# Ledger of designs, part 59: designed miniproteins, single chains, continued (4)

Each design is a single chain, and the fold is of that chain. pLDDT is the mean over its residues in the fold that is shown.

## One batch from the design tools (miniprotein)

Design m14158
Fold by ESMFold2-Fast:
Structure m14158 (fold): chain A 62 residues (1-62)
Amino acid sequence: SKEALDAYVEALEAVRNGDFKKAAESARRLAEAGDTEGALGVADLLKKKGAFEEAEEARKAA
């Protein structure tokens, strides 16, 4: 859906900008829009950046 795509783009931009809290919140919106795989992907990116708390939030949202 457009909602899932918009949330995914926001999550990726937030990760690139170091806004890990926003990335986790966007991952939650991704999961709510039905994109569980995308939300888990964001969690993996957050983990690679060392944002372990936010990665756990994103994973739990999925």
Scores: mean pLDDT 84

Design m14159
Fold by ESMFold2-Fast:
Structure m14159 (fold): chain A 81 residues (1-81)
Amino acid sequence: GELEEALEKLLKAAEEGNVEEALKYFEELVRLAKPKVGEFEAEIYLGLGLLSVGVGKAIGDEKFGLEQLVKIAKELVEKAK
């Protein structure tokens, strides 16, 4: 489905260390999940994902930020099932 496709694209971007592409697919994932989880929960997940990437950048460990983003995205996909 569209959720699984967006997650696969996010996972590939994260594996490649492409922060911009990973965030693009994460935002698409949030948009696709919103009708299933509701507005409030979707916005919380969006905020957590952006924060995880921001923290990774701030501490000089972008891989850590992307790993947290992936965990958040996987949790959101499970809730949207």
Scores: mean pLDDT 88

Design m14160
Fold by ESMFold2-Fast:
Structure m14160 (fold): chain A 90 residues (1-90)
Amino acid sequence: SELEEELLRLLEEASRAIEEAARAREEGDLEKAIEYLKRAIELLEEAKRLAEELAKENPELKELYEKLIEALEGAIEQAEKLIKELEKEK
């Protein structure tokens, strides 16, 4: 479905942002790492919204999408925690 394709695209973009954040951190660019992590959070929050919509449209797959939403919430929380730690290092 179009929504499933959009969800996958958002997850791919979020993964790329996380990889860029890791690379910036390795290079000692904490400000750039924080910027990429904030971008990843925006993408993950949008992915969560689409997963919630897909759960409503596909009640037979509701359990699967609810588990994905929980995983996305965990990823957002971890990214927010990492931003807070990196901001203390600046």
Scores: mean pLDDT 88

Design m14161
Fold by ESMFold2-Fast:
Structure m14161 (fold): chain A 89 residues (1-89)
Amino acid sequence: DEIGELVEILLDDQAPLDERVEAVARFTDIDDREKLAELVRRMLEKEGLFEEARELEEEMLNAKTREEVSEVVRRAFNVIVERRKEKQK
């Protein structure tokens, strides 16, 4: 599915974080919170971050501006990066 494919691409740590956040923002309208919430949840669940997935999904559903959406996505990527660093050891 398209969201699943986007999750795989966005979990590529070779791209700068700001560029990945911008890609997410351009994928769907700012008003499509349900799709953004699903994207964030699925990204975090793929990394085994089930508690963070629930928390950030809720925050995404409450986001009202592009800046708030970008902040939730940024936090999701930061948590994923830290988890992946631990797993690489």
Scores: mean pLDDT 72

Design m14162
Fold by ESMFold2-Fast:
Structure m14162 (fold): chain A 64 residues (1-64)
Amino acid sequence: AAPLSEEEKKKIREELRKKIREELLEKVGLEEEKVEERIEVIEYTAEKLIEIGEEIDKELAARK
């Protein structure tokens, strides 16, 4: 398979945001207005967690 382009990544991000939005509304029972705010926080937190994970992986590989 071809590697994902930045445009394809954007589409996947939008699809995932839709799924998270639906889960927050249905599973957690958050109000629509609060769901948008929560999604932004989740996205920011996820980005930070990915960066931390990548740094940990780099450090672990260097210690091998």
Scores: mean pLDDT 69

Design m14163
Fold by ESMFold2-Fast:
Structure m14163 (fold): chain A 62 residues (1-62)
Amino acid sequence: MSLEELMERLREAVKAGDAVAAVRALKEIVGTRDPEAINEALALLNEAFSFEELTAASAQVP
């Protein structure tokens, strides 16, 4: 799966307000070890969701 596809999944999850799907996409993006993509993904999550929402979503994603 391409990094571009992972970033698109993240953007779709953000549009849907699905914090769990967004955190799943973030974990896959982190797995690519691309610092530019990781920084962009973290910025999108921090802007779209609260710290509490992200913490709760992270608990749902092993």
Scores: mean pLDDT 80

Design m14165
Fold by ESMFold2-Fast:
Structure m14165 (fold): chain A 89 residues (1-89)
Amino acid sequence: SLEELLKKIKDLIEKYNKEVEAFRQRARDFVREEVAKLYGLEEPLTDEQIEELIAKGDEKVRFIRDVAEALVTMYEHVLKLELEKELKK
């Protein structure tokens, strides 16, 4: 039925969004931890502190962030393909 199809679509989209957000959080954690290691810090930096370093011209921090963002983009694309495959069933 149309109602069953709409529910399936909604549930799949919610699952997709949750998985994407979880991966984005892991990517943010990765950037904070790697930058802390780069500078020999015991505690990870905040996202705001990472953005401030990049704004001040820290190219190493920018590179780490850009790699993490590229991985998020790749993962979102893979999950979107899986979502589209499930919607066609």
Scores: mean pLDDT 85

Design m14166
Fold by ESMFold2-Fast:
Structure m14166 (fold): chain A 79 residues (1-79)
Amino acid sequence: MKEGIEYAEKAEEAWKAGDYEKAKEYLEKALEKFIEELGESHIAVATLLGALAQVYEKLGDYEKAKEYLELARERAAAA
């Protein structure tokens, strides 16, 4: 979890700076680590998927934003 948390923190800093591309990169790294450490069905994974959906929406990728929102809902229901 430590590496996943560190990437999530970096993603938050990038989001606050308005650097949505960098926020996306750090959230993707955080997601990978959280899946490795907690498993795909954990609520923390669902939370990160929701954050990725928001980032993709800010980047104008509405198709991916919708995909991540649906995936976040599925993982939250399985948690």
Scores: mean pLDDT 81

Design m14167
Fold by ESMFold2-Fast:
Structure m14167 (fold): chain A 59 residues (1-59)
Amino acid sequence: LDEQLDEAVERAVKEGKAEEFARNYEKASEISVDPELQEGLRRAAERAREAYEKLKKKK
């Protein structure tokens, strides 16, 4: 995953907006015309969700 994308995901998770980021990436993937870009956005959404879940497990 691109470094810029990783930073965006990490910040969203720390700000408590990971869920919104995941949805935004999914929507961006839907409207994107580039298959590779679509896949990248989809993976970013998945990572945001996983990070969000892991942070919730932390105290």
Scores: mean pLDDT 70

Design m14168
Fold by ESMFold2-Fast:
Structure m14168 (fold): chain A 90 residues (1-90)
Amino acid sequence: SRKEELAREAAEKMAERIKRELGASEETLEKIKEGFLAASKSEDFEAAKFATASYAGGLVLQEGKSIEQAEKAMEIAREAMDELEKALKE
């Protein structure tokens, strides 16, 4: 469950950054965290990065934010998955 602990930490840091930089609602942030945690169960990190980025961007757009803000959410989610992958290689 070391992987689950690291995934939760990565999801929390991702959500804090999306909240700080984009002002997403708590409901949107919880859904983005849930999506990240679900994707993190995959052994295919490229598929996981694609899934979590697409989901985060879509939820930010659904909240009424701009395409630019959605693209920023996608980048934050992608970076969070990259950080998780790196942590798991140690």
Scores: mean pLDDT 87

Design m14169
Fold by ESMFold2-Fast:
Structure m14169 (fold): chain A 60 residues (1-60)
Amino acid sequence: MVTLVGRFKNLLTAIGAALAIIGDAPRAKVKIEGNTVTVTVPDDPEEIEAARRVLELNEA
């Protein structure tokens, strides 16, 4: 499993990113703590790339 962490400008942006990750990587586990999103994905290159892409495009 791979753990990715993103920091966002506000809670609404964090929720939006979490929903996008769930859509693209449905086996991912997402935790939202304030403005921080922690994503744990299986060792699947496709799901890792999907989660990473969402975090990179939306990180504050």
Scores: mean pLDDT 76

Design m14170
Fold by ESMFold2-Fast:
Structure m14170 (fold): chain A 60 residues (1-60)
Amino acid sequence: SEKEELIAKALELAMEGRYEEARALLIEAGFSQEEADRIVELIKEGKYEEAIELILEKLD
């Protein structure tokens, strides 16, 4: 789906340190700014599993 493509690209950008662009794509995918900020912060901390769990909670 388009949301899955946006999320995948956001995660890729965040792993590259492109955090502002990653947040923007998460918001476009339907996350709030607060949710997008939290997901990016977890990625910055290397907590990838926790970031993915938050994404999955929002989608279902």
Scores: mean pLDDT 84

Design m14171
Fold by ESMFold2-Fast:
Structure m14171 (fold): chain A 74 residues (1-74)
Amino acid sequence: MKIEAEIEMDIAPTPENRRKAAELAIKFGAKEVEYADGRLRVTLEVDSPEEAEKIAEALLKDAGAKSVRLTLRE
């Protein structure tokens, strides 16, 4: 079963934070990465909600995000 996960996070608009978040997203197989208005949006396919949660936690911790929103779709 594939679940589409959309991870949206507020990060300081620095090149370092943007690069770090994008690098992690690519590492986890992101389909789309978009940065607009101080917000990074990552769309990826995962096999479980737990996997999506772990990816969101990694992005929050390593990218220095202030907040994270995780949306799961079947």
Scores: mean pLDDT 74

Design m14172
Fold by ESMFold2-Fast:
Order: sequence, then C-alpha cells, then structure tokens
Structure m14172 (fold): chain A 78 residues (1-78)
Amino acid sequence: SLEEEKRRVEEEVERLLAEGAELEARGEELLARAEELLKDPEKREEAERLREEARDLFMEGVRKAMEAVILRLEFRKE
C-alpha cells in the first residue's frame, strides 16, 4: 500500500541521515587527530593523510544527506 511505501521511505531517510551523521562525526574525529599531528613537523605526511580521509568521510556524509532529501522530494512528487 501507499502507506507502507511512505513508511519504508521514511525509514530509509532516517537511516541515510543517521549514516551521514556518523560519517561526519568520524570525519571530525580524524580532523582533530590531524591537528594534533601537525604540532610535530615530522608527522606532517600522516596528518595530511588523515585530513584527506576526513574530507572523503565528509563528502560521503553530504552525499547520504542529499540522497535522503532527494528521496523525500521524489516521493512527494509521485
């Protein structure tokens, strides 16, 4: 039924938003670690690697959030 489809879409939206938030939190954690490593000039390469990893996680989190928004909009249009 349409009600069951709406429920499934809402559950998927919540799941995507939760996954995005988790990826963002992990990215923030890696950025904090990178900042600590940058205090040591010898660890600059390791810090840069962590910054790249954090950037990837943030981008993935944004993608998840965008998917959630698109799902909500597409369901409302149909």
Scores: mean pLDDT 85

Design m14173
Fold by ESMFold2-Fast:
Structure m14173 (fold): chain A 59 residues (1-59)
Amino acid sequence: MAPAADPARFSVEDMIASGEEAFAEGDLERARALYEAALSLDPDNERARANLAKVEAAA
């Protein structure tokens, strides 16, 4: 594991982590918004896509 000093990449990971927290608390709308924001910055992010699909399936 090598943390990159890339603000965009770090921001995307922060959004995914916050989305996971919101999803765990049951805030599907917040989780969805965070994952969509992450995909807006990095559309090829597999974790964000997988989590967004789970939110859509749960909603």
Scores: mean pLDDT 76

Design m14174
Fold by ESMFold2-Fast:
Structure m14174 (fold): chain A 56 residues (1-56)
Amino acid sequence: SMGEEKTKKAVENLEKALKEEPEAAELYISIGLREAREAGDEKLLEGVEKLRKKYL
């Protein structure tokens, strides 16, 4: 679905940013968590939390 594709792309883009700028990882994760909560996107929230555990 359109929403699932957007969520997947957002998680992929976040992981790319974390790999390119690991020094900014805490900031990127904080932004991703805020965006997921504001959107009510549970799948995005799960994806960001997995990236948080992997990179932080």
Scores: mean pLDDT 83

Design m14175
Fold by ESMFold2-Fast:
Structure m14175 (fold): chain A 95 residues (1-95)
Amino acid sequence: DAAVDAAAEELVDRLLEKGYVTPEQAEEMRRILRDSPEVRDALRTALDLEQKAKEEKDPVKAANYYTAAGIERAAADFLAWQELQKKIEKGELEH
């Protein structure tokens, strides 16, 4: 999904810009995000919820959809970070 790929790239770029990951770790995260069904599913769910929020006419229901989307984005961030840490611990990536 082009939208999921864009969301994944945006996540990695944000972490790199803030200095939370090195360029080498950023490249590994891009590989993880391409190949991780769990991270990609969380991002897709977040995007679907954000779309529902935009289409929702009730502001309270819209706010609930945005909150749920935020939780899914946080889950994607956490899962991606866990996979990166596993690679570092296995010696598959320099820390």
Scores: mean pLDDT 80

Design m14176
Fold by ESMFold2-Fast:
Structure m14176 (fold): chain A 55 residues (1-55)
Amino acid sequence: SSEEIQRQIAQLVEEMRRLERELARAYEAGDERRMRELVDRLNELSAELQALLDQ
């Protein structure tokens, strides 16, 4: 179970880093709607990561 949790954390961190890169591009493009969507998704993944770390 510990190895599964570590794998899930690694996958979440990788997805968050991908979304952060997309957020930087959306900011450069001035795409306010896309920035809002990406921030909301990052907040959701951050909450999931926190839940895994609290186990």
Scores: mean pLDDT 87

Design m14177
Fold by ESMFold2-Fast:
Formats: structure tokens, sequence, C-alpha cells
Structure m14177 (fold): chain A 80 residues (1-80)
């Protein structure tokens, strides 16, 4: 599924790429495999920087911000 979502980011169809961003964000937040989460985050970063569609770049950035906020919260609980 991760590999399929990453491949879908190369689709000429914007709707397919938007769905791929949503799927990658879900993997980045919920996968028990750290390596899968890291690959999903890297793919979201690439989409946020390089996708030809503003809508796709914006969605990827919004998901990255959400992931970053969640990671900060988890980091704080490790200290206390």
Amino acid sequence: ELDAAIAALASPDEATRLEAVRRLAEIARNSPDEAERERAIAALEDAARHDPSEAVRRLALEELVRIGVEELVEGVERVF
C-alpha cells in the first residue's frame, strides 16, 4: 500500500494524487512501522515542494504540519 501510494503521486490525474497524499498521511500517522512512516513523510515533503498542483501541495503541507504537531506532543510526554 505504501509503495502504491508513492507511485500514485506520479499520476497525471490530480484527483489520484490528492488521494495518494491522504493515504500517505494516514500511513505516516498510523503505521506501526517507523520505516514506513519515515518514507510516507518523505513522500509528503516531496509532494508539498514539487507537485504541479497548488491544491496537492497545500494538502501535503497541511498533513505535514499535523504530523509535526503530533510528534512534538509525543516528545514532551517522554520528558515527563
Scores: mean pLDDT 77

Design m14178
Fold by ESMFold2-Fast:
Structure m14178 (fold): chain A 80 residues (1-80)
Amino acid sequence: MRARESAERARRYAEEGDAEGAGRSAVEAGREALRRSKTREQILRAIGLILRAIGHELDGDAEGAAESAEEAARLAEESE
């Protein structure tokens, strides 16, 4: 459950106001979702979540990054 672990790390960073930590962990969750993706739709969703996580990190939005990580973890679980 690497994506779930990354999402939990992103949430902890967001609680501390660390947008960089949250964004980095959210990208890892999205990358794991991408690795588990089996359909074009899942691949595009995973890529979109990675880009969204990077955007939130650049904007200093730790909460948005953590939300992207949670969506990526759900996608990885769906892709099993």
Scores: mean pLDDT 83

Design m14179
Fold by ESMFold2-Fast:
Structure m14179 (fold): chain A 109 residues (1-109)
Amino acid sequence: STVLTQSPASLTVKEGETVVLNATATGPAVSNMNWYKERPGQAPELLIYNTSTRAPGVDSRFSGSGSGNTFQLTISPVRAEDTATYYAVATSDAGVSWGQGTQLTVVED
């Protein structure tokens, strides 16, 4: 099975900064990388599919990139409402694999 590792595990940033969240896959080659946002008390929201395609209604501040076994979600600039857990979800010939998530905390000052 594909193992998907996200880094960092947690990150605290100031509003207005650029954030890059990473996902690395080991095992079977990744066919497709997707990114989900989970806010406390809400269902996971699809942000990016097919590695770099933004889901309908998703803010242009979110972008996806990557190839091979290394993938990134970029948020630029971050806002307070971006505080959430972000999950990378890979599809491969072995099925679907979820990363452990990156907890992003955005602070205002």
Scores: mean pLDDT 86

Design m14180
Fold by ESMFold2-Fast:
Structure m14180 (fold): chain A 88 residues (1-88)
Amino acid sequence: SKIEEKIKILELVIKILEAKLKGDMEKARELQAKLRELVLKSSDEVRKEVDKILYEIGDQIDKSKSKKEQLEEAKKLLEEKVKELKEE
């Protein structure tokens, strides 16, 4: 249950990054609204664990690169994290 909730949140973040990379700002806004609703319905434990994952990924991103390259790197790291969680 908690693992499935974390995966759903992270998969929505990945979809937001995909929409931004494609320049589909309408889709990005729609997905951001869904993310807000999902986070509000999630437990405090799930929120804290997701925040930690996002913080650790953000800290790994090479900030000297273009915004597009930073988004691509963030997406790749998030996809690897989702894969790890699914294997638990």
Scores: mean pLDDT 86

Design m14181
Fold by ESMFold2-Fast:
Structure m14181 (fold): chain A 63 residues (1-63)
Amino acid sequence: MAEELREQAEELFEKAKEAFEAGDYKTAIELLEQAFRKYKEAGVEPPEELEKLYVAAYVKYNS
């Protein structure tokens, strides 16, 4: 796997956390989806925390 793809995934995940904390759930969802794709491209299983944050953002956005 390419280390650069994993680093990009981690950066997108951090930006998603910031968007979630700011109450921008739509942006958080979009960034989490991008991070998930980058983890898959890197051949790395996404962290469990990413999936949990995605569910939380989705619930908040649709509430």
Scores: mean pLDDT 83

Design m14182
Fold by ESMFold2-Fast:
Structure m14182 (fold): chain A 55 residues (1-55)
Amino acid sequence: ATQEELDKLLAEADALEAEAVRALAVDGNHERAQELAKRSRELGKQVEALAKQLA
């Protein structure tokens, strides 16, 4: 894995987290917020695994 790949995954996770916050706070859509938060969490695990490979 490359640092550029890691940066892209981090950006994607941040975007999903922002969308989850918006879905909850603006739309009141708890189901969508949970789904987006789960996707962000899954990407966070991938980021952690890739960071260990780059060390």
Scores: mean pLDDT 79

Design m14183
Fold by ESMFold2-Fast:
Structure m14183 (fold): chain A 74 residues (1-74)
Amino acid sequence: AEARAYLAQAEAALAAGDYVSAIRYAAEAVRLALAQPEVDEETRRRALELISEASSKLIDGEGVGSAPALADAG
Protein backbone atom coordinates (compact mmCIF):
# COMPACT_ATOMS: atom_id res chain seq x y z
CA ALA A 1 0.00 0.00 0.00
CA GLU A 2 1.54 3.27 -1.16
CA ALA A 3 0.04 5.51 1.54
CA ARG A 4 1.32 3.17 4.27
CA ALA A 5 4.78 3.08 2.68
CA TYR A 6 4.97 6.88 2.71
CA LEU A 7 3.73 6.98 6.32
CA ALA A 8 6.48 4.51 7.29
CA GLN A 9 9.08 6.70 5.57
CA ALA A 10 7.66 9.77 7.36
CA GLU A 11 7.92 8.01 10.75
CA ALA A 12 11.52 6.96 9.97
CA ALA A 13 12.42 10.53 8.94
CA LEU A 14 10.85 11.93 12.13
CA ALA A 15 12.84 9.45 14.23
CA ALA A 16 16.02 10.50 12.38
CA GLY A 17 15.31 14.20 13.06
CA ASP A 18 14.65 14.92 9.36
CA TYR A 19 11.46 16.88 9.93
CA VAL A 20 11.33 18.31 6.39
CA SER A 21 11.37 14.81 4.85
CA ALA A 22 8.90 13.62 7.52
CA ILE A 23 6.45 16.36 6.48
CA ARG A 24 6.94 15.59 2.77
CA TYR A 25 6.37 11.84 3.17
CA ALA A 26 3.39 12.37 5.48
CA ALA A 27 1.82 14.86 3.03
CA GLU A 28 2.21 12.29 0.23
CA ALA A 29 0.61 9.64 2.47
CA VAL A 30 -2.38 11.97 2.99
CA ARG A 31 -2.71 12.53 -0.77
CA LEU A 32 -2.63 8.79 -1.48
CA ALA A 33 -5.01 7.99 1.39
CA LEU A 34 -7.53 10.51 -0.02
CA ALA A 35 -7.54 8.44 -3.25
CA GLN A 36 -8.43 5.32 -1.18
CA PRO A 37 -10.32 6.74 1.83
CA GLU A 38 -12.10 3.49 2.80
CA VAL A 39 -8.87 1.49 3.23
CA ASP A 40 -6.40 4.27 4.19
CA GLU A 41 -8.42 6.45 6.62
CA GLU A 42 -6.25 5.41 9.59
CA THR A 43 -3.07 6.11 7.59
CA ARG A 44 -4.43 9.56 6.70
CA ARG A 45 -5.19 10.36 10.36
CA ARG A 46 -1.72 9.24 11.47
CA ALA A 47 -0.06 11.19 8.65
CA LEU A 48 -1.90 14.39 9.65
CA GLU A 49 -0.76 13.96 13.27
CA LEU A 50 2.80 13.37 12.07
CA ILE A 51 2.74 16.55 9.93
CA SER A 52 1.62 18.54 12.98
CA GLU A 53 4.36 17.04 15.20
CA ALA A 54 7.12 17.35 12.58
CA SER A 55 6.11 20.94 11.76
CA SER A 56 6.23 21.89 15.45
CA LYS A 57 9.65 20.26 15.90
CA LEU A 58 10.99 21.86 12.70
CA ILE A 59 9.94 25.35 13.86
CA ASP A 60 11.39 24.79 17.36
CA GLY A 61 14.53 23.06 16.00
CA GLU A 62 15.36 25.69 13.36
CA GLY A 63 14.92 28.61 15.73
CA VAL A 64 13.68 29.67 19.13
CA GLY A 65 10.33 30.80 17.71
CA SER A 66 8.12 32.44 20.34
CA ALA A 67 10.26 31.51 23.35
CA PRO A 68 8.54 32.12 26.75
CA ALA A 69 11.97 32.87 28.32
CA LEU A 70 11.55 36.57 27.44
CA ALA A 71 7.86 36.77 28.51
CA ASP A 72 8.70 36.72 32.25
CA ALA A 73 11.31 39.51 31.97
CA GLY A 74 9.49 42.20 33.98
Scores: mean pLDDT 71

Design m14184
Fold by ESMFold2-Fast:
Structure m14184 (fold): chain A 70 residues (1-70)
Amino acid sequence: SASEQAGRYGKLAVEAAKAGDSEKAAEYARLASEYASQVSPVAGLGGEQAARAAKAGDSEKAAELAEIFG
């Protein structure tokens, strides 16, 4: 489901951010946001927050958002 895909990509974004791969982290967070938007606009906003946290290298914030997604 879109919800499951959002959670999966959210977790991948966190792992990429922890590994220092901000490019992959941002890409996975973008995918998480796209799938979250298919569930609800509110979920899509959460995905965008995860994308921004991952792109900024904020592993702690990205991890918190990934927990919400999955």
Scores: mean pLDDT 69

Design m14185
Fold by ESMFold2-Fast:
Structure m14185 (fold): chain A 87 residues (1-87)
Amino acid sequence: MRYRITIEVSGVTPEKAQAAADAAAKAAEQYGKVLSATAEVRGDSAVITLEVEMEPSQARDAAEAAAKAAAEASGGTVTSVTVLRVE
C-alpha cells in the first residue's frame, strides 16, 4: 500500500529542514520503502512529506519513527503528523 506521511515541525531553519526530511526518510525505511522525501519551509516551521510503500500495519510505526527522527535532527517540535493512504 502507498501512504503519504506529512510531518509539521516548528522551530526549524531552512538548513535544518533538509536534515529533518533526510532523518525522517531514514527512520521510515526501517518499516518499508521510501519513494520520496521532501521538505517545505513555511516561516519558522517545516512541512516534511514522505511517500512510502509498506504494509498497513507498518504505516503508523513508520510515521511515529519519522516524526521523532525529524524533531531530533532539526531540534524542532512536532506539531502535527498525518498519514493518508494514497493507493
Scores: mean pLDDT 84

Design m14186
Fold by ESMFold2-Fast:
Structure m14186 (fold): chain A 84 residues (1-84)
Amino acid sequence: NKAKADELYDKGTRAFEAGDYETARRYYEEAIKLDPNYARAWFNLGLAAGRLGDYGTANRYFSLAVEADEKELEAEIARLEAER
């Protein structure tokens, strides 16, 4: 459900902008549960973890954001191939 994932991502971003990194982390985690390839949610989850002082977890989430971005590209290529 992309619409629900987008809503949760937006709520996480608003919490992040307010300095509530724990609430931001929770919303971003909910977004990735609905869309595991949501690269922006993984990236911002990493930023939130970093702001909470968990730099090891932040680095891991940034790696997952790159993987999610690559999977989004693979899905786009598959869609283009399916149009033949």
Scores: mean pLDDT 82

Design m14187
Fold by ESMFold2-Fast:
Structure m14187 (fold): chain A 57 residues (1-57)
Amino acid sequence: SDAEVRRALRRIGEATGLTAGEVAWLATGSRDVAEAVRALSPEERARVLAAADRVTA
């Protein structure tokens, strides 16, 4: 759900100190954020990536 994906982005932001938008943006160019996303379960990772696509669209 959208709420679950937003929660995942918020959790990453809380862990890194970045906003959800910054996390989504940096995931395309930053290894540190990409590594944080990779540490998620495959299902959570898919949801975060889908949310990033929607936020950046």
Scores: mean pLDDT 58

Design m14188
Fold by ESMFold2-Fast:
Structure m14188 (fold): chain A 70 residues (1-70)
Amino acid sequence: MAPALTPRELAVLRLIAEGLSQAEIGRRLGISPATVSRHVRRIMEKLGLRDRAELAAAARALAAAEVELP
């Protein structure tokens, strides 16, 4: 399954699944967009992702796994 993400990285990933930009995630979490970008980079490295589209797809898959499936 997904590599071990820190609670902060997981929070960032969940907000990406909601379609938020890095600036919006920064506002939601009370951190700078640069700090969000750092977390996004770490998440991509841990998950072996190459671009934002792959990250968004992985985030949506994780979010779906955290909600009840029909």
Scores: mean pLDDT 74

Design m14189
Fold by ESMFold2-Fast:
Structure m14189 (fold): chain A 85 residues (1-85)
Amino acid sequence: SAEELYRETMEVIREGMRIGREVLALAEDLSTINRAIGMLLRLIGLELEAERHRDDPEKLRELLREAREILREGRELLAALRAAR
């Protein structure tokens, strides 16, 4: 349902925001800081789009795919940063 897709999309976005903040906290160079800020801004944009399209299951599936991709990128970056410490 659109309601379940909205909730799942928001959960993925919130997890991505948490990961982005952790990357930012561990960042020691401007490139990593810029990547973390970029991820957080993209997730904020997706949150606003999800809120506008709460009743649109096709749009929510698209936003969920984008949010999952950002989360994957963030998790890979966080894992690399943690391994370097």
Scores: mean pLDDT 89

Design m14190
Fold by ESMFold2-Fast:
Formats: structure tokens, sequence, C-alpha cells
Structure m14190 (fold): chain A 60 residues (1-60)
């Protein structure tokens, strides 16, 4: 799905140690809204896990 493709792009961007974490959080929030509208539970769980990784990276 388009949503899954977008999520994979964000996952790849997060691998960059110089990634803009705030920008990633904003884009991920938009995907969360889209996944919720589509009732895509699997994608919502993946988004939640990626958000947790971003938060952990911000604490480093």
Amino acid sequence: SKLEERLKELEERLKDPNADLLELEIELGVLEIEAAVLKDEETLERIRKLMEKIREKEKE
C-alpha cells in the first residue's frame, strides 16, 4: 500500500544519525491519522514502534 511505502521511507530516514527527528515525528503523525482512517491496525502498530524508536533516539 502507499501507506506502507511511506512508512518504509521514514524507517530508512531514521537510520541516518543526522536525521531530523522532529520532522520524522510530524510526518509519522500524518501517517498515523491516515492509517487510523483506513483502520489499518498492522500499520498503526508499526507507526507506534517507530515513534518509540524516535523517542529513544532523542534521549541519546
Scores: mean pLDDT 80

Design m14191
Fold by ESMFold2-Fast:
Formats: C-alpha cells, sequence, structure tokens
Structure m14191 (fold): chain A 61 residues (1-61)
C-alpha cells in the first residue's frame, strides 16, 4: 500500500537522522499498514522490508 511505503520511507529517514524512537514508531505503523494490505504478495514484500528495517534499528541501538 502507498501508506505502508510512505511510512517505511519516513522510518528510514528517521533512522538515517539517528532518531531511533521515531524510527521505531514509524516502522510499527508501517507493519500495521502492510498487514492491512489486501494484496497478499505486496503485503509479504512490505513486511519483509519492515523486518529488515526493524533489524537495522535494533542494531543501531
Amino acid sequence: SAEAEELIREAERALEEGDLETARELVKQAQMAAFADPDAARARALLGRVAELQRRIKEAE
């Protein structure tokens, strides 16, 4: 979904800026938006991107 993609982009920007709290909140919102996507293949791809971003945020802590 466009919402999930936008939230992923915003979370990536927050991570790049070192704002880990904002990045965590945005990635949670992206995950919820991805789960709500009616296209199962697109949802799976978005959830993969969310999982990678969550790992990067955790490693940055």
Scores: mean pLDDT 84

Design m14192
Fold by ESMFold2-Fast:
Structure m14192 (fold): chain A 76 residues (1-76)
Amino acid sequence: LEALLAATRLVVRALAEQMPPEQREEALAALAELEAALAAGDLEAAEAAARRLEALIATLPEEKRLAALAAAQAAW
């Protein structure tokens, strides 16, 4: 679980780097909410945070999403 959360954190941070500053802050806040909810066992809050992250990621063009995934792989 912790390894999966670390991997998710790397990917989300790489995606956030491709976002405008306002959306980057929102994505990082949603990631923190997701991590806190999972640690607390609050599946409803975790699902809500994950949906927010998905919506933010969907605003990025595919090319930027792929670049972020490549950067996360290099950092891994």
Scores: mean pLDDT 76

Design m14193
Fold by ESMFold2-Fast:
Structure m14193 (fold): chain A 90 residues (1-90)
Amino acid sequence: AEKYLEEGKKYLSEEKYEEAIKAFKKALELDPKNIEAMINLGYALIEAGKYEEAIEVFKKALEIDPNNEEAKKGLQLALYLAGKEEEAKK
């Protein structure tokens, strides 16, 4: 899991969003409850313009950890970018 999480972060820094998405999905195949991998996947999906998929991933992270501040911020950002700001109630 750690190997794919680190590879994904490296691809994000290189603006290789499709490779980052694949790496984070691999991390989640090995550890389906890895909140850090979900958060990084959500942000990679945002950078790739895949806002609907990002919303789904952040919602899943919040089902596992409802108080996760990074997942809450990511969900609000994804909803805003998708034009669904009314669902991102503060």
Scores: mean pLDDT 83

Design m14194
Fold by ESMFold2-Fast:
Order: structure tokens, then C-alpha cells, then sequence
Structure m14194 (fold): chain A 64 residues (1-64)
């Protein structure tokens, strides 16, 4: 499934910002808000200039 492919991408390249964001998106869609927030936080740390992910993280953090 999608999660396994994204986890492999991150394992090979932990600076793959897109993979961190997509993992967060998948988990948020599944209702796993705490896990989604953790992955969005990783994406923000890799590239803090990406306002979209920072906004997703901030919104989700308030719900967790």
C-alpha cells in the first residue's frame, strides 16, 4: 500500500520532503491525526519554507 512505498522512500532518503508530507496526508485521511502531525513536523524540518505543510502541521497540532 501507499504507506509502505513512502516509508521505503524515506528510509533511502530522509530528506525527501514530499514523502514525509504524503505520509502525513495518508495518515490524516485515515484519521490518525497524531501520527500525521509527526510526519508533517518532519517535512517542515526538512524544508521550513513550504507554507502548505507548515499550515497543515499547525492546524493538526491544535486538534491533537
Amino acid sequence: KEVEELEERIKKDPLDYTAWEELGDVLEKQGKLKEAAEYYEKAVKVDPSRETVKKKYDELKKKV
Scores: mean pLDDT 78

Design m14195
Fold by ESMFold2-Fast:
Structure m14195 (fold): chain A 59 residues (1-59)
Amino acid sequence: MYEEALEAAKKGDFEKAIELLKEAGRDATVLGVERAMKAGDSEAAVQAIETGKIAEDIL
């Protein structure tokens, strides 16, 4: 799930990335991505997804 969202985001398809994250119930990560996109910061949007994945892998 996170890998698919990261792939979409890296291709510039943030709408697809957000859809995948919403389907998985990752609301905090979705908010992080949406905030970064509103600011025009694609790098921060990708980083938000990567941070969410790391948190899930540790927990």
Scores: mean pLDDT 78

